Designed miniproteins, single chains, continued (5). Designs and how they scored, part 54

Each design is a single chain, and the fold is of that chain. pLDDT is the mean over its residues in the fold that is shown.

## One batch from the design tools (miniprotein)

Design m17863
Fold by ESMFold2-Fast:
Structure m17863 (fold): chain A 71 residues (1-71)
Amino acid sequence: MQVVVRIEVENPDGRPVTVKLYKDGKLVAEVVVPESGTYDIPVPEAGKLKVELYDPQGNLLAEKEVEAREV
């Protein structure tokens, strides 16, 4: 079964955004998103994860708690 996190990303000034997903303090997924939109990101386990969004310079844009679900 596939497990995904659905996340909405807003790219400031059309610049790429790096999405990092953490579970229990461990990085479980990292994806570079080139444009704004809604993305389903595969992760190894269902449950609560922390999402951090970064610009290309490494500045934190947003952080959220999200739920990974089986699809």
Scores: mean pLDDT 80

Design m17864
Fold by ESMFold2-Fast:
Structure m17864 (fold): chain A 95 residues (1-95)
Amino acid sequence: SANWLPNAIVALENEDYGSAVTALANHLAIHPFNEDLALALGYALKQWEKTVSEEEAKRLREGVKKVLGEENWKVMEKGYNLSKEEAIKLIKSLI
């Protein structure tokens, strides 16, 4: 299976939050659920939503929710208040 974690780190370091959300969601879709990655996804999603229209934000939220499911979505929401450095550290701990 593809490893998306290096892509997620590069995207977060470049503040490319759309690419970061895509990489983390793709990784979580094909690997066993990991709470630290869900928290990092929550950070990236909240930052990305600030840069796009409400329509685009809604579409991405619906896509992420389909990947995670409702229970894992609640875990991801806890990541909304992380810093960029904290989110990157969580991903790096898994590499």
Scores: mean pLDDT 86

Design m17865
Fold by ESMFold2-Fast:
Structure m17865 (fold): chain A 78 residues (1-78)
Amino acid sequence: MEALAEIEAELREELDALPLDDPAFRERFERLTRAIAEAAARVGPDAPEEDALRALIEALRRLGEDELAERLERALAE
C-alpha cells in the first residue's frame, strides 16, 4: 500500500473541483505535485507507508505549504 498514492488521490479530487484556468491556482497545484514527486523519490517504492507520508510532509514544509503539511500530519496520526 502507498500512502503517497492515497493522499495524492484525495488532493487530486479536491483540486478537480476548482478551475485550473487561474495561473495562481495552477502554480500551487504544480508545487503540490512536485512535493509528492520529491517525497516519492526520497523514500523509494519499497518504503513503509508511514515513512512515505512523513517524507511528503517534510517536502510540503520545505515548499512553504505548512498548513497542508500539518493537516496531513494529523491524518497520519489517525
Scores: mean pLDDT 69

Design m17866
Fold by ESMFold2-Fast:
Structure m17866 (fold): chain A 60 residues (1-60)
Amino acid sequence: AMDEIKDLLAQLTGLTQDELDSITNVDEAINMLQSEGIEVPETITNEDELIEYLKEKLLE
């Protein structure tokens, strides 16, 4: 779900609530991660895959 992605983004990047609220889909979330210098594999195309990837990044 997008709410889970936004929570994980907040934990990884320290983005403001306004920036998080601008994210409405997976493509926008990936673009935001890339703007923060976080590489996202091109194989990640849906919410479930992105959530799993972001959880892995938080555990590093």
Scores: mean pLDDT 78

Design m17867
Fold by ESMFold2-Fast:
Structure m17867 (fold): chain A 61 residues (1-61)
Amino acid sequence: MKEEIKEEARKLARELLAQGAPAEDVLHTVARWAYEKSGGDNTAAVAAARAALEVIDEWKA
């Protein structure tokens, strides 16, 4: 459940970064996606945002 959301969040973040989206926009988009996907679970949105941050850090390295 939470692990699956994190995996999908990483995939979405990589997709957005590949299209040239700014890091702030990627974080906002992924968090919102996870919030909607989980039916309004802020914990899932935070977990997804953290996963996206990891992808962003790897992308900028």
Scores: mean pLDDT 80

Design m17868
Fold by ESMFold2-Fast:
Structure m17868 (fold): chain A 62 residues (1-62)
Amino acid sequence: MLSEFVRRLDPEGTGLISREALRTFGRLLGYSEAQIDAVWAALDRDGDGVLEPAEYAPTLAP
């Protein structure tokens, strides 16, 4: 499910998710800014403002 969300947030398949994209989508689903920030913090370890494949893929990879 998480990888599906990532792909839908960036349909071009770059594998990069901006905080703006996540925030916009989260708001449409009824999430608060605090909830969206919590999700972002969990996925973006470096806090560099972009969610890269290196940040999430190694965690998901076998």
Scores: mean pLDDT 61

Design m17869
Fold by ESMFold2-Fast:
Structure m17869 (fold): chain A 99 residues (1-99)
Amino acid sequence: MSELERKAAIYSTAARLHIVAAKISENLEDIREAARGAAGSFEKAADYLEQAGHTDAANLYRQAAEEFRKAAESPTREEALKHLDKAEQLISQANAADA
């Protein structure tokens, strides 16, 4: 694994652990805070993946970051969770993409 791929993995893994914790929370603001952090981390991960030549995976991570931003701005827990679920689906697609 390249140093760029390793950096991408560090940012994405840390963000996903916070999202898992947030999903079990009944507190909307905790979910929003985790989503804001995840958005930034996945944008950094996408930049490193793009530099490593993984353009399709990087684009999917940027789409996931956008869904995390929507979760952070959601007025209800239900809407926030829908955006988190879509973001995780996009991340799974990115991780399945060939380099």
Scores: mean pLDDT 83

Design m17870
Fold by ESMFold2-Fast:
Structure m17870 (fold): chain A 100 residues (1-100)
Amino acid sequence: SPAREAVLGAVDLIASLLPPELRALLDAARDVYAAGDFSSPENQQRILLLEMVLGEVMRALGASSVEDLRALLAAHRDDPEVRRTVREAVERAVARVRSL
């Protein structure tokens, strides 16, 4: 679906801007979303991480939709300020999920 493709595209762009440890966490969540199997508690935690990451990055960059986020990330992927903002937003999302 277009919405599914937009989410996967945005997540892949975010992952490309991250250091290896954070990228590995997001890649695991991305694979669960791509597979569409949300039945286990472990998979539910990975989906929660993906939702929190998208929410924090959208808020930090002022994106109104996942499609807008994808376009913004594609346009500014070489901007060190955008890279730092994305990394800090992902770190906040990971901390929030770990505190649950």
Scores: mean pLDDT 85

Design m17871
Fold by ESMFold2-Fast:
Structure m17871 (fold): chain A 89 residues (1-89)
Amino acid sequence: SAESVLKKVEELLKEIEELIEKSTNPELVEQLRRTKEDIERLVEEFKQAVSQGNVRQESILLFSLLAQFGEVELIRNQMRKEEERKKKS
């Protein structure tokens, strides 16, 4: 449902803020901030599509939001590898 998608996206936005606070890498912080802004824009467009009953646009925006979950996961994996490198140095 739209409500379950929005709840998961809200949780993702909270995770992004925690990753920003945890990260010592300015480049990853900048990527996370850009991803957050993109997600916030997509959420607004998704809510509008849902409100208008535009099923096609809702589906397109859902795929775009799912892509953002993938982007955050890639950044999270990069951060984990950087922590591992620091411990082995």
Scores: mean pLDDT 83

Design m17872
Fold by ESMFold2-Fast:
Structure m17872 (fold): chain A 55 residues (1-55)
Amino acid sequence: TDQLNAIAQQLADQQASNDEIDARLKELGLPQDDQVAVKQRKIDLIAQQRAQQQA
């Protein structure tokens, strides 16, 4: 879980495109369920970053 959160944070910080995310997750050999979890966490992190910048 912590590993997936760390990957999601890194991808969010890098503002990675969908293609870059898919390539990275495939390279890491993550199962499909874990890939979905990383993508969802990235969305949540970006939303939090936007909220902080607008505050």
Scores: mean pLDDT 71

Design m17873
Fold by ESMFold2-Fast:
Structure m17873 (fold): chain A 81 residues (1-81)
Amino acid sequence: MLSEDEAKRLFVETLERIDALRAAGAPVEEIERVFLETVELFARHVDPELAREIAEAIKQLVAKEFPERAEAVSRRIDEIV
């Protein structure tokens, strides 16, 4: 299992990857895939309580940055966690 510090580092790295993808003009579908892969990774390798906390943080970020995709992504995250 990942420690809380390792999980937080991985979350920050995910945000940096998302910023890089946006700067490169990557399609929204690729950005959504990175968010979902991150949630799946946390669900498998992190304490369930911390995994849920990270999933909620990702849902909030998607709602803020991609409001048109927020409902679809939130439903997919709920299927993982």
Scores: mean pLDDT 78

Design m17874
Fold by ESMFold2-Fast:
Structure m17874 (fold): chain A 72 residues (1-72)
Amino acid sequence: SQQQLREGEEHRRRGLELLERGDYEGATRHLGEAVRHLSEALLSAPPEDQARIADLLAETQLELRRARELAE
């Protein structure tokens, strides 16, 4: 859905801002929320949007993994 995609993009943006600031705990929380919302968006996406959302989800998962590694 459009709402899930928007929420995923917003959480990703906030997570990346926190990652840049060295708030790895906050980054992990927001990037985790982004993955959740983007996964839901992908499930309901029309065929023309699936590749773009899948790519964004994959990027966000890598960003989340990095944030988790830096938080520990």
Scores: mean pLDDT 88

Design m17875
Fold by ESMFold2-Fast:
Structure m17875 (fold): chain A 77 residues (1-77)
Amino acid sequence: SLADLLEARAAAVADELRAWAEANEERAREVSERSVEEQEAFGREVLEHFERLGVLEPAERERALALLEQNRARALA
């Protein structure tokens, strides 16, 4: 069924996301020590990548955007 096909695709994409996250963990750490603008830009790139893969739930996207805004607000205060 279409549902079974989508589930199989989601599983394959999950493996790719895990590999991508592991590969980019060092980059995230480096960016965390840079400017707020660079941290925000990297965070938005991560969200855009996950959206393109179709694995972000709307609630997860909204929470992630809220965290980016909170980080910016704290850094600029």
Scores: mean pLDDT 63

Design m17876
Fold by ESMFold2-Fast:
Structure m17876 (fold): chain A 71 residues (1-71)
Amino acid sequence: KKKEALEELSKLTGVKDEEKIKKMAKELLEEYEKNREEIEAELAKTTLDEEEQALLKKFEELLELAKTIVE
C-alpha cells in the first residue's frame, strides 16, 4: 500500500527520490491540517462548479496518498 502510494505520487510530481516524496507528503499534510478549519469553512460557503469539484476530488486523492505514505 505505501509503496504503491509512493509510486503514484512520484508519477504525479515527477520526483523519483523516495525520501523527497515522503517529505513532500508530510509537508502537504501539515499545511492542510494547519489550514483545515479555514478550508472547510470556505468550502461550506461556496457552491463549486464541475471544474472546481474535479480539482477538489484530485486534491482529496493527493491527501489520501500523502496520508498513506506518512502513516
Scores: mean pLDDT 74

Design m17877
Fold by ESMFold2-Fast:
Structure m17877 (fold): chain A 76 residues (1-76)
Amino acid sequence: DGEEAQRAIAGLSPAARAVLDVLDEDPNRPLTARELAERLGVSQATVRRALAELERAGLVVSRPDGDRTAYTLAAP
């Protein structure tokens, strides 16, 4: 149901919304904080803070990928 996701999005910072938009471009592709920072032209610290907001909202899921962490949209 999109309504619950829309309510969560409304409470997000602009950086968190931008990260969500990038992940929504290819929902099946895991992206690291570095890749998100490069796409958005912001620092990895800004992206990590945004990802923490999104994980708390249940909108993204973190997964270990070697020595890095990759992020995807939460399953519908």
Scores: mean pLDDT 76

Design m17878
Fold by ESMFold2-Fast:
Structure m17878 (fold): chain A 103 residues (1-103)
Amino acid sequence: DLQKEIDAAMVELAGGVGRAGGPLSPEEAREIARKAVESKDPITAVSLLEMLGAGASEEATRAAEPYLRELGRDKDPRVREATARAAAAGGLDDLAAEARERA
């Protein structure tokens, strides 16, 4: 069920925002990061974080910071590495370093 919502969000972002449109808003970035935290599948979480890293401005990435800190402490090293990349892309270098330290 969560995967269907994520697929729908990816289609929407590809059509109107992200690579197809402009940068993600702070609200969109928080929602994407929240869905990544709630995801039971590491592959799904990584895909959401890659979308965030590709589309989020520094402002939008900062809005998602609490969720990114949670994802940086995830049990799966792939999720932590994807979080580090998304954080670094948004200028949160300290968060990116912390996430990698746990990998």
Scores: mean pLDDT 73

Design m17879
Fold by ESMFold2-Fast:
Structure m17879 (fold): chain A 78 residues (1-78)
Amino acid sequence: MGEEAGIRAVVEEHLEDAPFLTEDGTVEKLTGEENIERVINVLKKASEEYRAAGKTDQAEALNKAIERVREEYERLKK
């Protein structure tokens, strides 16, 4: 419960600037992940897919969200 709930809270809270990830189902895929590196890899793949589709603003928002998710997870680890 603890780790899974923590990752979900981090994803939902720190991806607030990227609401399109909730709309495309990416957040739903991430809320079941217990491993932060898998979460980050899913987000990186999504960022590359948005960039390839010409949605550069969404890709950049996703890159910022990835950085915040990483920092928050390291904070929770301490």
Scores: mean pLDDT 65

Design m17880
Fold by ESMFold2-Fast:
Structure m17880 (fold): chain A 72 residues (1-72)
Amino acid sequence: AQAAAEAETARISDRGVELAYKPETLLKAAVDLLKAGFDESTVEYLVDQAVKKGYITPEEAKEIIERAKKEA
């Protein structure tokens, strides 16, 4: 019962995180971070975490970084 309830809560949280890690959402966050004065390594870290979680591909990650640098 407890393990099932914890798994259901985690799935609800994961759905919210999954929506936040859409490529378009990550691109906007990356552009905002660069405009706020954060460096490229901060953007690379954010995008790498999304790749590790399986929300985006490594190819999408590279595209997001390159596009964010052009828009910032």
Scores: mean pLDDT 69

Design m17881
Fold by ESMFold2-Fast:
Structure m17881 (fold): chain A 76 residues (1-76)
Amino acid sequence: SADLQHQVEKLRTALQKLAETVGIDAVKTVLRMLALRLGEKKEEVDARIAGMSEEELIAETVRLYEKLLEEELKKG
């Protein structure tokens, strides 16, 4: 939907700014929070993201956010 696309674009911009101003570890923290809310274990998430580039971390964070938002929207 247009609302989902708008939220995704805002998040992408915010994550890029977060990486530039605070650093990539802040993006990793947001990614972990989203992954944990989707039922992943911290140790599994940390192992999975350990080799990711900044661009891959931002893309994965956006993907997890879209998935979490879709699940929440299904619940009403």
Scores: mean pLDDT 83

Design m17882
Fold by ESMFold2-Fast:
Structure m17882 (fold): chain A 86 residues (1-86)
Amino acid sequence: GLLELAEALARARRPDFLATGLFVLAHEVEEKEPEVAELLRQAARAVLRGDFASAIEYLEAALKLATDPELKRALQAAIDAVRRLQ
């Protein structure tokens, strides 16, 4: 669920692991929040390219659109993880 994904994202120490977590999160939210899901996929692709600045911008945009508190927690964990990889 979203709580387990937030914990996995918070523990991500490698770009590949973080990107995988972001793609999984995008799949989980696709039906309810398709715009957030697309931003998560863009963030994951940016992480894989080493473009951490763009990844943060996509995740911050997703956080502004998100309404679910658990999703907001997962997005904040992802932002913090990307900042640690810079």
Scores: mean pLDDT 88

Design m17883
Fold by ESMFold2-Fast:
Structure m17883 (fold): chain A 85 residues (1-85)
Amino acid sequence: SEEEERLRAKEEELLKKADELEEKDPSAILKALEMKLLVYVRRGDVEGAKQAADEAMQKASPEQQPQIRQMLDAALEAIRLREEA
């Protein structure tokens, strides 16, 4: 449908921007993850959020890993609260 096409285009743009941030600045892993988690939270996609965090973990420094876990926990809580509302 046209509505699904618009949603897909918006999601592809945001994911592309996240990838471009990581390519331009490897230290932007956290910012790129934030953009990806925004998409997955809006979808209610728990598995997508976990996958994005796992991929960020593989690239992350030891100092970034606790922040990635905190961001994932916050995203999962946001999905849970939205489903209960």
Scores: mean pLDDT 80

Design m17884
Fold by ESMFold2-Fast:
Structure m17884 (fold): chain A 70 residues (1-70)
Amino acid sequence: MNAEEGAQLGADGAKRGLPTVASTGASEGGYNGGNKQAASDGGLRATIAALMGDPEGGAYFAKQGAEKGK
């Protein structure tokens, strides 16, 4: 999964109020990267955004996790 796909999955998860899907977007977007901590941080922030009903924030943090996970 690339950063755009991870961001889109994270946005979809946040929009539907599914924090695990938002977190998965960040983590899988960073899948081929060497920085799992950055991917996890993005996933956590995307999860929080999903719980707050913030799809824009969820997409942003999912993309950050996916990109920094590389």
Scores: mean pLDDT 63

Design m17885
Fold by ESMFold2-Fast:
Structure m17885 (fold): chain A 81 residues (1-81)
Amino acid sequence: ALSREEVDLYARIMVQEAERLIAEAERNNAPQEIIDRYREVKERALEALGLDTEEAQRVLEESAELLKEAKREFDAYLASK
């Protein structure tokens, strides 16, 4: 199990990564659906900072899966250009 400090660090890293990917997607004129998924990941990661450790870990694990899905869709979009 992750400590509270590890959960909070994971959440902050996920927020930074989502912000980076939102900016990249916007620069590449990605579909709004991809940008919205990255924004959802960022929002969920920010929410995790206010949750108890167990719930925060669950939310971050679910958010990581959403991030992977959105990144896969973005990579496919870039390959189709």
Scores: mean pLDDT 87

Design m17886
Fold by ESMFold2-Fast:
Structure m17886 (fold): chain A 66 residues (1-66)
Amino acid sequence: IDEKVEEAIKLAKELGYDALRTAIVLVKNELSEEEAQEVIDEALRYLKEGKPKEALNIVLEKLKSK
């Protein structure tokens, strides 16, 4: 999971979404390893597609619902 967290943080920074970078760190710290893995995999998919807004939305929704 740490490698995927670092990749997601790097992509969020490259796309100019510092808020998403912070949200990804919160996911790693506040969710279970399994839940964090699912959210980060989904966020990475959106980030690789050039959809940082969608990635931010899914991360924030998961953080709110925990």
Scores: mean pLDDT 77

Design m17887
Fold by ESMFold2-Fast:
Structure m17887 (fold): chain A 85 residues (1-85)
Amino acid sequence: SEAEEALKKSIEETKNVLFNASAIGSQFSTDEEAIEAIEKLLEESKKPAEEAIEKGKKEGNEELIKAGEEALKKNEELIKKARYG
């Protein structure tokens, strides 16, 4: 489904931001600026997961809701890691 594809894309985008974190960081003079840029990119990657949860709720699709919640939790963990690393 479109929602499942968006969820997979959301996870992939989050992974790509994390993988490129050092390269992104090297473009900034301070760690704070680098972290802010990474967090903004991760926040954008969360939107498809949030949309999947809303669609799941509308359709009564518990599996889709759980998948979206798992993606959001993963995004939040990655944001936390980016702030520390």
Scores: mean pLDDT 75

Design m17888
Fold by ESMFold2-Fast:
Structure m17888 (fold): chain A 68 residues (1-68)
Amino acid sequence: AKASLYETKDGNIVVYSTKKATVYLENGKKVKLEGELTLPVSEKPVKIEFEDGEVIYASDIVSPEPPK
C-alpha cells in the first residue's frame, strides 16, 4: 500500500507513506506528509491525497499495529 495508519492507545495517529502526500484533517487543515507523521487526537486525519491524484481514506487503512 502507498500509505498506512496506526492508531496509538492514547488516540494519536501515526501516518506512514512511501510517497509524498497531503493529509486532510477533520478540522479542515492540510498537512504535508513526507515519510512519517504523528497527529494528535485533536487533528484526526480524514484522507490522504498523493502527488499522482490517488486518494486513500483514513478509515479504510487504520490499524491497531504499527506499519512495517
Scores: mean pLDDT 73

Design m17889
Fold by ESMFold2-Fast:
Structure m17889 (fold): chain A 83 residues (1-83)
Amino acid sequence: DKLKEFIEKLPEEKKIDYIEIQLANLHTALGILRAARDFVESLDLPEEQKAAELADIDATMASVQKEIENLEKERKKLEEKRK
């Protein structure tokens, strides 16, 4: 939250740059989570345990995707404000 307060004090251009960095990191995280999901799916685990692990990964992926969508909306608002 202190980092967010710092970023909010930056010029609009630097705020957009920081959002782009965050988006790149979140897209990388989604790639890692997809790979982890494929790995868990390949394991010979009890069905209930496999389902629970996949559900946890799916929930994490959904959370990351929502954060990406929120940041993309914030970036768009900042870009529109500069016009």
Scores: mean pLDDT 82

Design m17890
Fold by ESMFold2-Fast:
Structure m17890 (fold): chain A 97 residues (1-97)
Amino acid sequence: SAETKETLVKILELANFENISEEEFVNAVILLEEDPVTLRKQNQNLFDLISIALIYAQSLGLSEISTALKSSNIEVRKQAAKELYNYLKQLLQEHNS
């Protein structure tokens, strides 16, 4: 858990996450499911960040968010993406405290 959070913080910094809006992040999460090649091409660091967060979702206590992101309902996926964004924002703020 602590080691996973440390890895995520490094990737948050590489992705310049402090300057990424909620709308930009939500769009990237949706794009990862619909067209991952395009997301990776446009923003490799954000692709890596979202992918790693989802790989470690269970260790981070994000299993419900990970499940919701697989929903056939776009509104459910957007809400889950917003919850992931807020988690990552809080994680970065706690590290920089």
Scores: mean pLDDT 84

Design m17891
Fold by ESMFold2-Fast:
Structure m17891 (fold): chain A 76 residues (1-76)
Amino acid sequence: MEDIQRAVDSMLRLGDAAGEEMKKTIGEKEGDEVRDKLYKAARIVKEDLQAGLKKGEEIMDEIMKKLEAAKKEKAA
């Protein structure tokens, strides 16, 4: 139970951080969408730790690809 709560808290913090980075790099709507997706993944973690963590990893991979593409456009 404690490990699940810790994972939920970590996912929520990750959602806040990723949302803010997306807002700064791409836009406010994209940041809000990212935060919402990671918050939903945190709810999945509460019900099924492994499924929720896998969902969070998939969302983070998509976020990192979008951030990298946006940063590359600014550098070009």
Scores: mean pLDDT 79

Design m17892
Fold by ESMFold2-Fast:
Structure m17892 (fold): chain A 100 residues (1-100)
Amino acid sequence: VEKLIKEAIELLEKAIELLKEYGEEAKEAVELAEEAKELAEKGTIEALEEALKKAQEAYRLALELAGASEDEEKREILEKAAELLKKAIELLEEAIKKLK
């Protein structure tokens, strides 16, 4: 379980870095991903369930921003961030399942 949480945190950190690279338009997604990371670090079932919800919302926003972006470089970074968020979500779901 600890390995799943650690891997999810590492993926969230990578997604946050990508979202921060293009700044202002990704600010809300960054804040949600940072909150998800802090909650995942607590490692309790309740905190992981909250982290999952925050990561899912960050993922939704990243995809929405990618779809709205006319800049190819920004779109590619947002899509890559979304892929990392999706993987983190899957790991958080598995960690929650194993703790229950």
Scores: mean pLDDT 84

Design m17893
Fold by ESMFold2-Fast:
Structure m17893 (fold): chain A 88 residues (1-88)
Amino acid sequence: AKETLEEVERIFEEAEKLISTLPKEVQEEIRPLFEEIRERVLEAAKTGDLRKALLTLREEALEAYRRDPRAGGTLTNILFQALNKVAS
């Protein structure tokens, strides 16, 4: 449980670093979607099932992309970049 939470938190920390490099207007546009995804993925991570947490991350990212292709697409790219950095 703790290890899964720490790994998921590392992904979101890396995503926050990437978000901080974007223009302020883009940061403001993606912030609500980012927080929504973060809350849901961290909730899934509390089960201690890393695979479930990562599947939730993927599902929530795709859902955000469907609802808002511009903001959701940008956020999805950031989240997968962050995941790749942590998984390396």
Scores: mean pLDDT 83

Design m17894
Fold by ESMFold2-Fast:
Structure m17894 (fold): chain A 80 residues (1-80)
Amino acid sequence: SEEKVEEYIKELQKLIERLEADLAAGTVTPEDIKKYAEEFLKLVEKAYSYATTPEQKKRIEDLQKKFEELLKKAVERLNA
């Protein structure tokens, strides 16, 4: 349903916000990156399972791209 898509999109946004906060705090470990990636994948799968329109799917894709860019920054900081 549209309501379920919005629910999972909000959860994806919250997860992105948590990762951003942890990165700002300098507390992100390799283990945290793995957990964030696993949780994000699960939420993306749920969001897509309810997504029926191209617009809904694009919103999920945009969040995936944003999260992937954020994870790349986290990995770069750990390897610096």
Scores: mean pLDDT 85

Design m17895
Fold by ESMFold2-Fast:
Structure m17895 (fold): chain A 63 residues (1-63)
Amino acid sequence: MEELRAELEKKVAELQKITDEYNKLKESGAPKEEIDDVRKKLQKLSDEVNELLRKYGEAKRAA
């Protein structure tokens, strides 16, 4: 459980950084291609966080 929690916190921190980058690119009027690339990174990282949350919840219930 502790390793899953640490991994989750790390991924959430990465998600926050990429979200901030995405918002800054949108505010600065960056090219669509750059915004789309960051959006894809956000989606992948979000999927990873959701998978870790599911595993963490299952491990917590089983403990």
Scores: mean pLDDT 79

Design m17896
Fold by ESMFold2-Fast:
Structure m17896 (fold): chain A 100 residues (1-100)
Amino acid sequence: MPVLSPETAEKIAKGVMLGLLSAQAGDLATARSAFEIALGLIPDPAARARFRELMDRLLATRSREDFAAVGEALVDILLRHGRDPELAARARAALERLLA
């Protein structure tokens, strides 16, 4: 997978976090839209396919386990393909607050 630009990594993080917050609030239409925008920015087809499966599962169940799985997938993408460990740390902190 090519390295994510800082702008692309930040847009992915923002899109996924908006999707998670919207799903937690019960706004599934906004959640799906935000996740689809983030998916379109992931250049690795295998990573996109994994994220799509986790997203679809979360939107169907809205379980704490599925929120954690989507958030962990975001952090993994940012750590493996991003160049900003602080962005990954902020995403992890936001996920921990959401799951509290």
Scores: mean pLDDT 83

Design m17897
Fold by ESMFold2-Fast:
Structure m17897 (fold): chain A 74 residues (1-74)
Amino acid sequence: MEEERKELVEILSKIPGVTKEQAEELADRLLKAGVKSVEDLAEMTPEELMKIPGITREQAEAILDAAREYLKKK
C-alpha cells in the first residue's frame, strides 16, 4: 500500500505542472477510489479517473500516459 503510493506519487510528479504535494494528494485520492497499483491505473479509462474529484479529462489522459510509460520501463 505505502510502496504503491510512492510509485503513484513518482509517476504523477512527472506530469508537467504537478507539484510533489499535488501528486501525493492525487495518489491518496486514487488509492481511496480503489486504484491499488500502477497496473490497475493503466487499465482505467479517462472517464473512470474523472469520477475522482479534481481530475480533469486532460489530467486523466496525462496520468494514464505516465502510468503506461512507467510500466513499459519496469
Scores: mean pLDDT 77

Design m17898
Fold by ESMFold2-Fast:
Formats: structure tokens, C-alpha cells, sequence
Structure m17898 (fold): chain A 77 residues (1-77)
């Protein structure tokens, strides 16, 4: 089950954190389609630093064992 610690951020350097299943692949996709990726630790926690240089809706995708979950966060000025 994919959950974000926060769903609204300001422009700039941000840390996206949350929980998923242990070992899940975590992908953060910007509005322009560029991607960041990390992996959830053995307790399901993840932390990923991004440059939020575009305002809008960003997607977080979690993939493990054939299961895919998606949540969104927004970046504002």
C-alpha cells in the first residue's frame, strides 16, 4: 500500500518520502515525463530527493511482485 508523507510541495529541491511494500521500486515522474527512481527499504520506507522545478501534478508509482500502485502530489509556486 503506497502512502506519501506529504502531498503538496513548493518549487525547489524537495524530499519525497513515504511507505510502500519492502523492496518496491519507487518512481517519481515530473509533469514533463522525466523520472527519478529509488527502492523502498526492508520496512517499506523510501526517501527520494528531487528537483521540483516545474509546478503541477507529479506521479509516484510503486511496483513490486507484479503489483502497481500510483499516487499524486502537487508542486506549487
Amino acid sequence: MLKLSKKEFKLGKQVISGNSKPGAKIIVEKPDGSKYETEANKNGGFKLEINADIPGIYKVVSEIDGEKEEVEFKVVE
Scores: mean pLDDT 85

